# Designed miniproteins, single chains, continued (3): the designs that were tried, part 40

Each design is a single chain, and the fold is of that chain. pLDDT is the mean over its residues in the fold that is shown.

## One batch from the design tools (miniprotein)

Design m9365
Fold by ESMFold2-Fast:
Order: sequence, then C-alpha cells, then structure tokens
Structure m9365 (fold): chain A 69 residues (1-69)
Amino acid sequence: TVDQQLALVLRHNPTAKQIGESAAETAGSLGDDKLKKQAEQAGKDGDKEKSVQLLRQSIQKWQDQQNQS
C-alpha cells in the first residue's frame, strides 16, 4: 500500500531534502515533471511536511499506473 511504502522511506528519519529527492525521482519515473519540480523545491526549502505529502502523491500515482494495466 501507499502507506506501507511511505513508512519504509520514513523509517530511518530522513531529512526533508532526502524525502523530496525520493518523491522527485518517483514522479520523474512516471513522467510527472510538475510533481517532480514541486518535490525538489519542497526538499530544498526544508519543508518536511510538504515533502512527505508530495512523496505520498508520487507513490499513489505510481500505484495507480500499475493498476491501469
């Protein structure tokens, strides 16, 4: 689940930058350039809450894409 994947990323208490980079990489792999840029910016801003939200959105989009097959 999205929550389980998110929990795995957050297990080692990552920084906002690390969370944002993970979200940006996931969004980028899906071709979502807008979400990728938002995630990179949130990480650079040190906004951990927003970085987590964007990571959750990226994982959800990845999961939705897998389920469309």
Scores: mean pLDDT 80

Design m9366
Fold by ESMFold2-Fast:
Parts: structure tokens; sequence; C-alpha cells
Structure m9366 (fold): chain A 117 residues (1-117)
């Protein structure tokens, strides 16, 4: 699952994944489920790194990116609150749940389109 992918990342890969995830979430402005699959774990990983390294400027940038995405997907509200509270265990669980649910919605859509072709 997504958890197996996240466990294999180094600090540098986490930072890179966070940057890609934040960019994807900013594009979730269009309600893209693809942006949720990659963006929510990326945002969580970047937030975790910022909190662990005590990088308050990076944490503020991550919070702003998630808040911008909230205008288009309300599921991010609980993730945002967990990040603001520095509750890493809750933030991880929520990010994985949002990504997994979005991935399943994409799989169901692809299957339905395939059945109509």
Amino acid sequence: GMEEILEKLTKQQILSAGEVGLAALRKAVTGSKVALVFGTPGAFLAARLAIEEKDEELLEEIIEAVEEALKYDKRLKELLEAIKNKDLEKAEKIAIEIADKAAKEIEEFVKKVGEEL
C-alpha cells in the first residue's frame, strides 16, 4: 500500500515528495482525485519533516498549501487541523485514509469506463 512506499523514503526523498505533493495539492483546486492520492501523503511527509527539524517557515508554507486545497476538497480539513496541532500520528492516519479512498475512487471510475467500452 501507500505505507510501504512512504517507509522507503530518505529525508531528501521526503522533501522532494513533499514539494511534489504540495504542488499537486495546489492543483487540487480542480478537485483532482489524482492530486489527493499523491498530494496528501506528500504534504504529511513535508509537515513531519518541518516539525521534526523545527522549521516553522516550512511548516507555515505547508499549512498555506493545504488551506488553499481546502477550498476545493473538504476532506483535507481534518488533515490541516492535525498538522496545526502537530499531531503526527493523527495526520499520518488521515493522509493515508484520504489517499487510499481517492485511489479506490479512481480505480472504480477506470473499471466503469472499461465496462462501457
Scores: mean pLDDT 67

Design m9367
Fold by ESMFold2-Fast:
Structure m9367 (fold): chain A 63 residues (1-63)
Amino acid sequence: SMEDIIQQQLDLTKETLVQLADLESQYLAVRDTNPEEAQKYLEKAEQLTRDFKEQLAQLDKQM
């Protein structure tokens, strides 16, 4: 149903925000001591954001 899809979008958003917060924490922990490792966390956050947008678009198509 449409309500089930909306719930899936909300759950996906919540899960993505938690993962982004974890990546931000990892980035901040190494930013000043290991810039190369810090860059990897930024790249993971960018990939997670792309994956989130694609998954959200797939759910939207089911409405």
Scores: mean pLDDT 88

Design m9368
Fold by ESMFold2-Fast:
Structure m9368 (fold): chain A 69 residues (1-69)
Amino acid sequence: MNWEDALKNAEATKKEYPQLSPLIDLLLEAHRKGLSEKEIKEMLLEEVLKRNPDAPEEDVERARKIVAE
């Protein structure tokens, strides 16, 4: 993961979409704490699922398989 580009995009995204700020801050904090890319992806997936409890089961299964890779 290119964190220089990610940080640049994160700041731009927070400015354009303030509602995404808590999620972006969570990802940046996880990386700062030294979590692996896989752990960060798993945290993001769980947060997205928490916010979308009505997501189709097949989409959830597909996302879990992508994260497990």
Scores: mean pLDDT 68

Design m9369
Fold by ESMFold2-Fast:
Structure m9369 (fold): chain A 66 residues (1-66)
Amino acid sequence: GTEVSELRIPGSLSEEEQLAIVLGAVRPEDTVVDVASGRVIRTLEELRAAIRASGEELVLRITRRV
C-alpha cells in the first residue's frame, strides 16, 4: 500500500535544524513534495532551497510505500 503523511517544520528553526529534521524523517524511496511550491524535492540542494524559500512553516507531503 501507500502511506501519505505531512511533515510540518517551524520556520523559526535554523536551516541546519530544519534539514536535520527532514533527513531524520525521510527514507530514500520516499516521494517528498514541498506543499507551498508544489515542487518535488529530489536532491539535498532542492531541500535546502525549499527551506530557504519557506515562510513561517515548511510543509512537506511524504508519500511512502508500506
Scores: mean pLDDT 85

Design m9370
Fold by ESMFold2-Fast:
Structure m9370 (fold): chain A 87 residues (1-87)
Amino acid sequence: KPSKEQVAQEAYVRIAELLESDPSVSEEQIKEVLEKLGEIVLEGFRNNESVEEILKRMEELVKEMVPEDVAKKIEERLKEILERVKK
């Protein structure tokens, strides 16, 4: 079973890959989103939040900062990660 840290790191990497692959998201926007996602992950670990809570907060941040179509792709990828961890 993967650790909470491994799951959060996988989610971060997958979000980065999706943002980088989409031409509608600028390099500056990608950097800002990734910095804020890193803060969410670190605070989640400090507060002993579950991986589900951490991934949910990452999803909400993405919905606020990136185009809706990109945010939906990220949401589906995070759901896949959570389903795999729960099983």
Scores: mean pLDDT 82

Design m9371
Fold by ESMFold2-Fast:
Structure m9371 (fold): chain A 85 residues (1-85)
Amino acid sequence: MEASRERQIAISQRIIELIREGRYDEARKLMMDVAREQADRAGLDEETREEAMKLVEEKIPQIIEDVKRALEEERERERRRLEEL
């Protein structure tokens, strides 16, 4: 609740743009960086931070896949729109 929703939206948009550019590694890095900042704010020790980062890293592939699917749907939508004329 401390982070404004506007910041969250900006970060989400940034991740989507990176994925659009084909910079999947950068998108992963961004998500991990955000998670790291959150862990730092919580004052977690190094061991707990590693565990938290592992959990986030496991979630990242799912998020990337979800975004990829959304992008694929957008491509299909554009294709259908053009075909429909």
Scores: mean pLDDT 75

Design m9372
Fold by ESMFold2-Fast:
Structure m9372 (fold): chain A 86 residues (1-86)
Amino acid sequence: SELISVEEAEKLIAEERARFEAELAAGRRASAEEAEDARAALARLDRLLAEYEARRAEYSEEEWKVLRMVAEAQREVARAILAAAE
């Protein structure tokens, strides 16, 4: 099976997003380490999406669409972290 299920990815994204939004509401700035991790995550997401595209035949059309939406949501979170950094 795939490395991670769509359901698992959605759950993790929702948890991380809620935590991140709560910290932003508290006035927290992203650390330099978080910014570096976010940059690495963006590069990794581009790589993973290319690998997923190569393995597209292993997914249904619906699964592929949801996977793309999940990946785009992860990119948005990473970019928000970078914007909140120094």
Scores: mean pLDDT 71

Design m9373
Fold by ESMFold2-Fast:
Order: sequence, then C-alpha cells, then structure tokens
Structure m9373 (fold): chain A 87 residues (1-87)
Amino acid sequence: SWEDRLIAGLDMLAQLLSPFLSPEQRAELEALIAETKALLRAGASLAEVRAQMDRILALLSTALSPALVAQLRAELEALLEKVGRER
C-alpha cells in the first residue's frame, strides 16, 4: 500500500540521516516517525499525514541544509499527490 511505502521511506530516511543528527534530534525524529506510523495504521487522512510530514521536515531543517530539506519536501509532496489521484 502507499502507507507501507511511506513507512518504509521514513524508516530508510531515519537510518540515512542518523549520523547527521544529535542524540536529541534522533530521539525526536524517532518519536515523530512512530506517531506517523500509528496515524497511518489508524487510517489517517492525507491532511493529517501532510501535517506530520511538515513536523518531520521542520525538525530536519534544524540539522540539514535548506536545499536538502527542499528536496525531501518535493519527494514527499510527489508521493502524496500520487496517493490523492489514486483515491
């Protein structure tokens, strides 16, 4: 499902970005990802998922370059647009 693809993408993102984050930022990211997974499993709306993505990107903006954050946002928006068209 698209939810499973998003969950897998978030897990991969957390693993790839872990070396660039402080222990506190890693804990916050893990908590946000866990919350997002719970929302997706509960059948959250696209608006609720987008709000969670905004929270994750806001956290990442404290550790990553603006260009990388913009790239991640564009990739997430493309995924959500595909899901919106399939529903």
Scores: mean pLDDT 79

Design m9374
Fold by ESMFold2-Fast:
Structure m9374 (fold): chain A 85 residues (1-85)
Amino acid sequence: MAEEAIKRGEEILTGIARKALEHPEIVSEGLRKAAEEARRLGAEEVAEELEEFREAALEGDLEAAREEAREAAELAVRFALEREA
């Protein structure tokens, strides 16, 4: 179900944002590579939201990071469903 996938994606990204305060270089590199992979797959909007999420997470803005995480998860699920159609 799409809602469960979105929730799981948001939870994963929010967990990454919490770790960004302890391991900023690792999280920064991981999210940059994730955005590059999204672009390679043609998911440009997902890549843009992952970059905004990365900026919020590295700034320690957990509220903004949560909102970007939700948007990235929603766009990623939508992209995956469009690919299966």
Scores: mean pLDDT 81

Design m9375
Fold by ESMFold2-Fast:
Parts: sequence; structure tokens; C-alpha cells
Structure m9375 (fold): chain A 91 residues (1-91)
Amino acid sequence: MSAEELRAQAQRKLAEAEERLKAGDGEGALRAIAEAIDLAEQLKRLGDDEGARAILQRARKLALELMKKHPELVLEAIGLVLRAIGLLLEL
């Protein structure tokens, strides 16, 4: 998979997460955010540090919003925030 294809997939997953949050589907949003972070890690491995950073910053923002709207998922959302920060520090 090319860096362009990975960026496009990650953007689709972030858009899905936003739609899921608006619909009240916290677990669906959690899954979409996690998948976007996985795609950003792949972008980093391909050397697309700028693409990975953009995806990780948006994923972190959405995970923080998930924590506020779905307190039942706070531990899982914290895990996503920490993973995104860890990957950002390596860029």
C-alpha cells in the first residue's frame, strides 16, 4: 500500500470516527480512531512523517472528545491518546 493510499484510508477512518461520535456510537468511534492510529504508524514506517503527524494529531483530538462524551470508554480512550502521543514523540 502506498503512502497516498494509507493517508486516504486514515482520513476516511477519522471521518467515520467523527460521524460515529455525532451519532452517539462511542464504541464505533473508538474502533475508527484505533484504526486511524494503526494507519499513521504504517505511514511513519514508510517515512511519511508529516502525513503520520497530521493523522495522529486529529486522532488524539477525537480520542479526547470521545473521553468527554463517553465516560464509560475513558480507559480505552486514554490508551489511544497515549499511543498517539508516543508515536508523535518518535516523529
Scores: mean pLDDT 88

Design m9376
Fold by ESMFold2-Fast:
Structure m9376 (fold): chain A 97 residues (1-97)
Amino acid sequence: SKLHTIKLESGATLIIEEEQVSEDKVIASIFLEEPDGNVTGVGSISIDLKKKKATIHLVDDEVTRKHREEILEAAKKYIKEHYPEITEIEVVTVVSE
């Protein structure tokens, strides 16, 4: 798996792990490492290279809500830097039952 780490303004680190990469699709998991060393899954990124669309899926928990703006900024920057062909980015909040 290819791993990208992005230092955030809060002092947390965003970790983007590319789980699946093909000519048509990229699936990546998003983790947040807080300054205390606690690592939580905060979402995923699905990239459709043929449709030039990326979807950022964020979980609806207290940690993700606290860091939501900086997570989205960093995830969008990752998409623009590594997949500049993407023209549309959608954000979806995943609600657990």
Scores: mean pLDDT 86

Design m9377
Fold by ESMFold2-Fast:
Structure m9377 (fold): chain A 120 residues (1-120)
Amino acid sequence: SALEELIAVVEELHRRVLALLDETKAKLTDPKVQAILDRTKAELEALLAEFLAELRAARTLEEAKLLARRAIREMRLLALTSLAEGLKAATNEKDKELLREAARRIEELAEEALARVEAL
């Protein structure tokens, strides 16, 4: 169903963002920045759980689309805000560049997810 496709888009974005944060964390040298990414992953998991409950309770496709767009935007905002915090904490240029690249890729993933919701 269209609802199952909307849920799949939101879950796929979550999986891709978590994988990107794990890949980024593995390359980081600063334990403080790594801790920020770990906290971000936990916060994204909690956010996904809330939105999946709301999506499954949606009565119309229009309501589900609005909730899916909101989920994507809020996951994007949370991830980007945490990467900005990491960038302020980072003391070396290599870690800063990794965080900037992660932020760019999160933007691209969120835009792709929004386009998929629009097409449904």
Scores: mean pLDDT 92

Design m9378
Fold by ESMFold2-Fast:
Structure m9378 (fold): chain A 95 residues (1-95)
Amino acid sequence: SKAEEISKELKELIEKAKEKAEELIKLAKEVKSEKLEEYEKFAEKLKEEIEKLELEPPKPPPGQTVEESYEEIKKKLEEKIKEIEKKIEEVKKEA
């Protein structure tokens, strides 16, 4: 049941990351940000990382459980979401 709960949380974080990345690009376009190209490259990289996770979830290394590997992925996604939110605040300050 823990593996199913972590998998569900991972899917929710992936969706949140996608939504926040779209919000960043939309805001950057609206304010005509000088960093628009930088934000678009960031969003493209994030989409590539997400697609890689969706197509082939990483096999846990020796000594790690599947749950531990998913927790590490979850933490990385949470950090990426925080980075996107920080960039959104930077764009809002440009307006």
Scores: mean pLDDT 75

Design m9379
Fold by ESMFold2-Fast:
Structure m9379 (fold): chain A 93 residues (1-93)
Amino acid sequence: MEEFEELLKKAEELARKLKELFPDNTLAQKGAELILKAAELLRKGDIFEAEVQIGMARIVYGVLKLIGDDEAARIIGEAIDLLDKALALLKES
């Protein structure tokens, strides 16, 4: 599905943006890596492994919000939403 690949590409773009904007933020870097791995796993159809990576990204999102890294949290949150939509499409097929 074109929609599925578009969602993954947008999530990957957000992860790359996160790495570029916050090079010294270890949590932001880790969040970006989790998003990229989730997208890779979703393309392979590894649903359960992708759900684990997305779950870990949600934990990173929550921590960033708690410490006031609002911009990094916003970008991770947007990427998680895109990955959740891609996961839903994969489960419906």
Scores: mean pLDDT 86

Design m9380
Fold by ESMFold2-Fast:
Structure m9380 (fold): chain A 87 residues (1-87)
Amino acid sequence: SAMEKEIRELIEEIERMIEEMEEKVKAGELSREEYQEMADRISELIERARELLRKASPEQQAKLAPLFQRAMLRVFEAAAKINEKFR
C-alpha cells in the first residue's frame, strides 16, 4: 500500500541520517549546530512515521512496528554516543 511504502521510506531516511551523522562524528566534522539541525529533522521524520503507523491497519502495524522500534533504538544509541562527545 502507499502508506506502507511511505512508512518504510521514512524509516529508511531516519536510518540514513543516523549513518551520515555517525560518519561525520568519526571524521570529526560534526558541529554542535549541525547535530542539532539533524536531530530536529530526525525528530520530524519520527513524528511523521509514528502518525502514519497509528493510522495503519493492524496487519501493517505488525509488519512495520518492529522496523520502527529498531530505528528508534538506533536513534537513542547514536544520540547517547554523540552527547558524550559534546560534554
Scores: mean pLDDT 85

Design m9381
Fold by ESMFold2-Fast:
Structure m9381 (fold): chain A 110 residues (1-110)
Amino acid sequence: RRELLEQILQLLQAAITYLDKAIEALKQGKIDEALEYAKKALEYLREARRLAEQVDPELAALIERAIEYVEKAIEAAKQGKIDEALKYLEKARELATEAQLRVLRLLREL
């Protein structure tokens, strides 16, 4: 359980890093770079959710919501709806940070 939580924490940290890069790229009008970073964040979030399903259903649900917002952001960005894409990425980042805080709490309870 501890090992899985530590792996989830690392995956969430990577996802947040790529979400931050995607947000910054969109703010600069670099849509293709932002899409690449957002897709990387999705890869990390999906792996984190897969591991989270084995240890904490609430954590998995929180990560699933982050995934949904990243997917909405990618679709909005592809349509040139940059302000909408930014709002979705910021929401995904908030949810990923909440998931990270939940992992840290679960690790302290072990």
Scores: mean pLDDT 90

Design m9382
Fold by ESMFold2-Fast:
Structure m9382 (fold): chain A 98 residues (1-98)
Amino acid sequence: MEEELLGEQLEAMVRMVYGVAKSALAKAPPEEQPAIVEETARLLEKVVENAERLVPEYAPRVARLAAEMLRELAETLGPEAAEVARRHAERFEELARE
């Protein structure tokens, strides 16, 4: 259905944001990484907000994927940036809960 197609597009947007963030973080010094993670979380939040508005049934799945991507970023980051990523992942995990 059209809703499934739109849900897939929003998931693709989450993965695209993750890819861009991962590339930016690889080039950034540790002191700049927390700000990049904050901006990444802000962009992911916009994708989740769009999902809630356009395909509410898919919003939990999009939020869960955003949380997973932030947790993956946390594994490769320094402690400060990793903490920021985990905090935002926890917020998205709450949004994904029924």
Scores: mean pLDDT 86

Design m9383
Fold by ESMFold2-Fast:
Structure m9383 (fold): chain A 58 residues (1-58)
Amino acid sequence: AAAKAALQSLPAALADAIIAQLLAGNIADALALISASSLSAALKAQAKAAITALSKAL
């Protein structure tokens, strides 16, 4: 629930790119996409936490 909410607060194009990297097993690249984005520090922290949680489920 929290992971889904954090990803939904991102721009759709960025969220889709992150999901594509996670499905390919490229967790580091998914985290790099968030770090390179113009999002607030709080949104970046939430999105990185969501990706880390999703990577454990994969």
Scores: mean pLDDT 72

Design m9384
Fold by ESMFold2-Fast:
Structure m9384 (fold): chain A 100 residues (1-100)
Amino acid sequence: SSKEISDAIREALLAGYEEALKENKTLSKEEVEELIEEVERLIEKLKDPSLSFEEALEIVREIAYKLTLLSFYAQKEKGEISDKVQELMAKLVEAIYEWL
């Protein structure tokens, strides 16, 4: 059921985005560097063939949450880290397509 998989992934992405909006958290430069490293690690974890679909959805939600926080930081800091955020979003999309 490609539609059911697609719908579940979309819901996970939206949940992460909405959580980031609700918290309205301001990031320090050090927190930004840590979040970038965490997102890179989580995207690599999505490629683990032993991962259950439920575990993958939790990781997708966490990535969406962290990427949304990084996107807000980039907007506030006049595009600082914007290229890195776009790179990470592209890698997330590639990882998600492997589950479709």
Scores: mean pLDDT 86

Design m9385
Fold by ESMFold2-Fast:
Structure m9385 (fold): chain A 75 residues (1-75)
Amino acid sequence: SAAQEAAARAAAREAAGGRPVVGGEGARRAGLLARERGAAVPEDAIEALAAGAEAAGGIDTESLGAALAGIATGS
């Protein structure tokens, strides 16, 4: 839903704190915050995103928001 997409993207931006790229801990924080704000993001998906961000040396904040939104909406 649009509300879940908005919650996911807002959570990613807030967790990033104005940074364009975040590491694994930033990605985990974004996922937990999105979940707290009503996005249907399972904990295992959050840990997978965090591990992927850490392995890649970072994930850009907008891609993180899009990934969380996709998980929450099943797309």
Scores: mean pLDDT 84

Design m9386
Fold by ESMFold2-Fast:
Parts: structure tokens; C-alpha cells; sequence
Structure m9386 (fold): chain A 69 residues (1-69)
């Protein structure tokens, strides 16, 4: 499996995507930004948002980003 380990050379792009997705998810859960604002922030960072959803009834959020070509 391409799993990775401490001390291995991490993929900087995957790390950036994970960091941004987590930040956007937290901001949406805290009510700081809307789904539309999250999409705008992802695009400003150079990513394509595949999914940005906040389910208020369940208290859940889903963010999927890919790098822009």
C-alpha cells in the first residue's frame, strides 16, 4: 500500500489539500463560513472543489478537493 511513514518524503500537494479541506470543514461546522464561501476559498487556493456540503441536521460536513490542472 502507498501508505507513508514518519520521515518519508510526504506529498506536499496531498498535505496542502488535507490541511485546507480540514480548515474549511471546521469553519463550516463553527458557522464562520457558508458552503459558497468554502467553495470560493478552495478555488482561491488553486483547488477544484468536488464536494462541499454542510448537513445542519446531522451536524456533519464533507469537503473533497483536487488540485487544479
Amino acid sequence: MVYGAVGSNPDPEAARIATLAGQLARDMLEGKISEEEAVAKAREAGFVPLEVRYDEELGTVSVRLVPAP
Scores: mean pLDDT 72

Design m9387
Fold by ESMFold2-Fast:
Structure m9387 (fold): chain A 110 residues (1-110)
Amino acid sequence: SKDEILEVVEELIDEVGRLADALVQAHGGSPAAREAVFVEASLTLLYTYLVLNKDDLTVQQIKDIVLKQLDRNIAVLRAAIAAETDPAARALLEQMLARHEEAKAKIEAL
C-alpha cells in the first residue's frame, strides 16, 4: 500500500539522519559529511512531496518514484565510499548504503 511504502521511507530517513549527524559531528565539512547531508535532504524532500501528493498518485507511481530516488542515493553513496580514505567515515557511509539497499528490497517486495 501507499502507507507501507511511506513507512519504509520514514524509517530510512530516521536511520540516515542519525548516520549523517554522526558524520557531521566527527568529520565536519568533509566530502563524506556533505554527501550524507545531501542524501538525507533528498529523502526528506521526497517524503514531503509524496505525503502532499499521496491522493493524486497511484501505489505504482509512488513505488517507482521512491525506487528511482533510492537508486540515485545508492550510486552517490557508492562513489563517496570509493573516494573515502578515512575508515571511520567509510564505515558510516557503508551503513547508510546498507540501509538504502534494505529499504529498496522492502519496497520491491511490496
Scores: mean pLDDT 91

Design m9388
Fold by ESMFold2-Fast:
Structure m9388 (fold): chain A 65 residues (1-65)
Amino acid sequence: DEEIKKNIKKIQEMARRLRELIEQKADPSVQSQLNDLIVQGARAAMEKNSKEAEELIKKAEEVLA
């Protein structure tokens, strides 16, 4: 389904941004928060829970802002 593909793509994008933060030696607390949200978001997307996945992606975007 298109929604599942969009959520997976967004989660992959967040994972790439987390890698960049790790390379930049960003705040460990920020890295930990983002990693947890990515893991939970990926789980929700795989379970086809689009609403939960979207909320977790939104929280990850807020951490990166």
Scores: mean pLDDT 78

Design m9389
Fold by ESMFold2-Fast:
Structure m9389 (fold): chain A 87 residues (1-87)
Amino acid sequence: SLEELKKRFVELAERATAILQQISTLNLSSEQQSQLDKLVGRMQDVAGKLQDAIDNNAPVAEVEELLRELEALVRELEGLLEQVKAE
C-alpha cells in the first residue's frame, strides 16, 4: 500500500540520519570524507525523486524501485560507518 511505502521511506530516512550522526563523531580520512559527501548527495537526489513520485501518485513499481535505490545507498552508508569504526 502507499501508506506502507511512505512508512518505509520514513524508516530509511531515520536510519540514514542515525548513521550520519554516528559518523559525525568519528575522524574520517580525506578519501572517506569524499565518499561520504558523494553518498549523501546521491541519497538526497533519490529521496527527492521518491518524494516527488509519491506526491504525483506515480505507479507503485516506480516508488518501489526508488525505495530499493535508497535502501542500497543506506547500506553503502552503513558499510562506510563500519569501515571507519574498524580503524
Scores: mean pLDDT 87

Design m9390
Fold by ESMFold2-Fast:
Structure m9390 (fold): chain A 64 residues (1-64)
Amino acid sequence: MPPKAVLDDAAIAAVRDFVLSSTARTLEERQALARTIVRTFNTGPGVSEEDQEISERRLIAALE
């Protein structure tokens, strides 16, 4: 499938589950890991910095 500009709910859930299964123990560590994952995997044609910020915000909210 072509890369998605903003992570959908399924992608957010998958990244959240990965972060929660990691060694990250604090909310701050989980948020830092989540941002790293979004920047690593949510790349491709048509992905802007704004799209990455929206994806990061949605993922951070899912970790609360």
Scores: mean pLDDT 71

Design m9391
Fold by ESMFold2-Fast:
Structure m9391 (fold): chain A 78 residues (1-78)
Amino acid sequence: SEAQQERLAAIGEEIYEEMKARGLDVVDVRDLSAEELEVLAEVLESYAPEIREVLGEEGLAGLQEQIELLRKEAAALK
């Protein structure tokens, strides 16, 4: 829904600011190092309760899948 899209956009902005606070001023995940991908995965994992509240169990599962993909990419770059 529109309300879900708006809340997800707000969460995305919060994630960007948290990443920036951790020294990551990158907007494209393709430009992230292995260490930066791991930081992004940790930040996303910290928002799991909020994603579950907005999108339910399916949204949480999708977030967990994305986190796993980021961690696999980070491992492949090492």
Scores: mean pLDDT 77

Design m9392
Fold by ESMFold2-Fast:
Structure m9392 (fold): chain A 100 residues (1-100)
Amino acid sequence: SAMEEAYKELEKTREELQKIADEQRANIKSAGDEEVVTLIRLIVHEIDEFIENKASIKEVIEALEKYIEALEKSPNKDLPAMQRTLEILKETLKRIKEIE
């Protein structure tokens, strides 16, 4: 089903984001780096909840759009880990929109 395909994309996205958070956590050099790790981990947690609670594709799309907007407005948006997170979220959003 379209919903099952969307959840597989979310599972892939959470693994990629978790890897970024883990790699960045090993190399924290600033308070900004720590904030980025915390933010990525919160997004991973919310993605896990969407999968567990069988959230609608519409709810997932709205949440991803909101995360992207929030990250684009972050003072830490230019940090490499944040930019990579944005790229992954934008690609995920595009793929999920193609599934619906």
Scores: mean pLDDT 86

Design m9393
Fold by ESMFold2-Fast:
Order: sequence, then structure tokens, then C-alpha cells
Structure m9393 (fold): chain A 73 residues (1-73)
Amino acid sequence: VLPLLSEMYDIAKDVPEAVKYLRLAMLLAQAGHFDEAKTALDKALEIGREKLTPEQVARLEELYDRAKAALDA
């Protein structure tokens, strides 16, 4: 899941609030707190939808779906 989170970070890098939640999701996933990591990802996507371009949002949503599926395993 970390490579997906890194790509999401690159897309959202100009939005500090989204970056904070992506970093939190990475730390929680590394610690095995997968439900909390999903919650942090949900917040990052929510912020991203408000602050990013439609093209960036589409890419972020694709990566989010893949990351969430990995955390649900």
C-alpha cells in the first residue's frame, strides 16, 4: 500500500492538509492500524476533492480505491 500512498502524496503535495492525512495513513498502515489508516485516507481524499483540479482528483480517486482495497484485505 505504501507505493500507492506515495503516488497520492505526489498528486496532493501542494495541499498541506491532505499531505498530513496521507502521512498519518502511512504511519497507521505501517503500525497495522488499517481501519484508522482508511479513515485518514478518506480525509485526504475529501480535502483533495475541494482543493485539486478535476484531473488530479480523478487520479487521486483511482489510487485511493486501490489503496483502500489493499487495506481491506
Scores: mean pLDDT 80

Design m9394
Fold by ESMFold2-Fast:
Structure m9394 (fold): chain A 91 residues (1-91)
Amino acid sequence: ASDSEIASKFTGTQLLIIGERLDAEAAGDAERAAAAEEVLRLVQEAAKAYEAGDYAAAIAKLREAAELAERAGLRDVAESVRELAKMVEES
């Protein structure tokens, strides 16, 4: 994957997580909203690591984010984050 494709996927994944957080907040699901916030934090940390050229740290943070998303039932987020981790590994 190209750098521009990876950057686009980081942006798309973050927007997906924000959408899930807003949906959880509207539903009064505080646990799901908190989980989405933590997943977003990890993806943002991964993006910073990627920008710094630390691909190993980026991949580790994305895998942690995917595990949290899966445990929280954020299946689409978990899938998007795993795809992003694979793109970084293959770059």
Scores: mean pLDDT 88

Design m9395
Fold by ESMFold2-Fast:
Structure m9395 (fold): chain A 112 residues (1-112)
Amino acid sequence: DSSKKELEKLLKKYEEMLENAKELLKKETDPKRLEQLKYLIKLYEESIEAIRNSKTLEEYQLKLVDIYYKYENLHLLNQLLEKTKNPAIQQYILERIDELQRKFAEEAGLNK
């Protein structure tokens, strides 16, 4: 049904993004950009795995929340929040954002 077509489309998009990132990694000499590219490659690989292990778009979106939370990426969590219309997924994203913001505040306090 429509979910399967959407997941197939997302899979192709992420596979292309992954190949592009890997190609850029081979040509990059700046250490900071190398670290950013390695981070993106891991994020794309886990996103692809999430697509392959999901039967519905909703299941995929929930797995993406866990991935973005694990990688502590507030920007991607906020982007996913804007894209989803499912109230349960929106609530789950908001809870993860609040937890990360609290963690960052605690870590900043601990360093001084």
Scores: mean pLDDT 85

Design m9396
Fold by ESMFold2-Fast:
Structure m9396 (fold): chain A 75 residues (1-75)
Amino acid sequence: SMEELIEAIENKDEEKFKKLVREMAEEAGLPESVAEEIIEKFLPKLETEDPKKLALEIEIELGIALLERGVEESL
């Protein structure tokens, strides 16, 4: 859940953060490659970004990936 993601970021729990991002991508029907891209992009920000802001940015990236996948399948 979004709340669990925020908590993992607040605790700087890298392993739980990675697990939650992978689970969120899987729930959205996105491939593992998308989850790994998001992890690689946002993991360095785990220590410096506001937890709620970082969680929101991850949600936005997942939403964009899902939208792009739908558009590419329609082209």
Scores: mean pLDDT 80

Design m9397
Fold by ESMFold2-Fast:
Structure m9397 (fold): chain A 66 residues (1-66)
Amino acid sequence: SVEKEKEKIIERGRELAEKAKELKDTDPFEADVVISLLSMLGSTASGVPELKEAAEYVKKLLDELR
């Protein structure tokens, strides 16, 4: 269902954002790789109208990591 897909994207986005925060002080390069993956997740979701809310949430997570 669309609801479950939204939940999966939000959960994955949150996990990637937390991982990037954990890595920023110990492995900045790996943190940048994880941030790139989060960016790709947001871009992919933004191409699907039904996932707009999930895409906006991922965008917010990315902005908080800048």
Scores: mean pLDDT 84

Design m9398
Fold by ESMFold2-Fast:
Structure m9398 (fold): chain A 68 residues (1-68)
Amino acid sequence: MSEEAREKLREGVQAALSDPTKAREILKEALELTKDEEVRAGVEAALYLVNQGLGEHFAGAADASLRL
């Protein structure tokens, strides 16, 4: 297992908070750089989770931040 791949995944998730478009690009590049089936499956799962979960949560969080 590559440590870099794991750290990249973390950064990708964090980037999704700011710019989901950039996060997608980073994840796509990581997928191309890594040929390991295990890592690839993990990246795909993370990408799907980010697009589904983070998208809705961030929209609400941003709005709530202004109320505070």
Scores: mean pLDDT 63

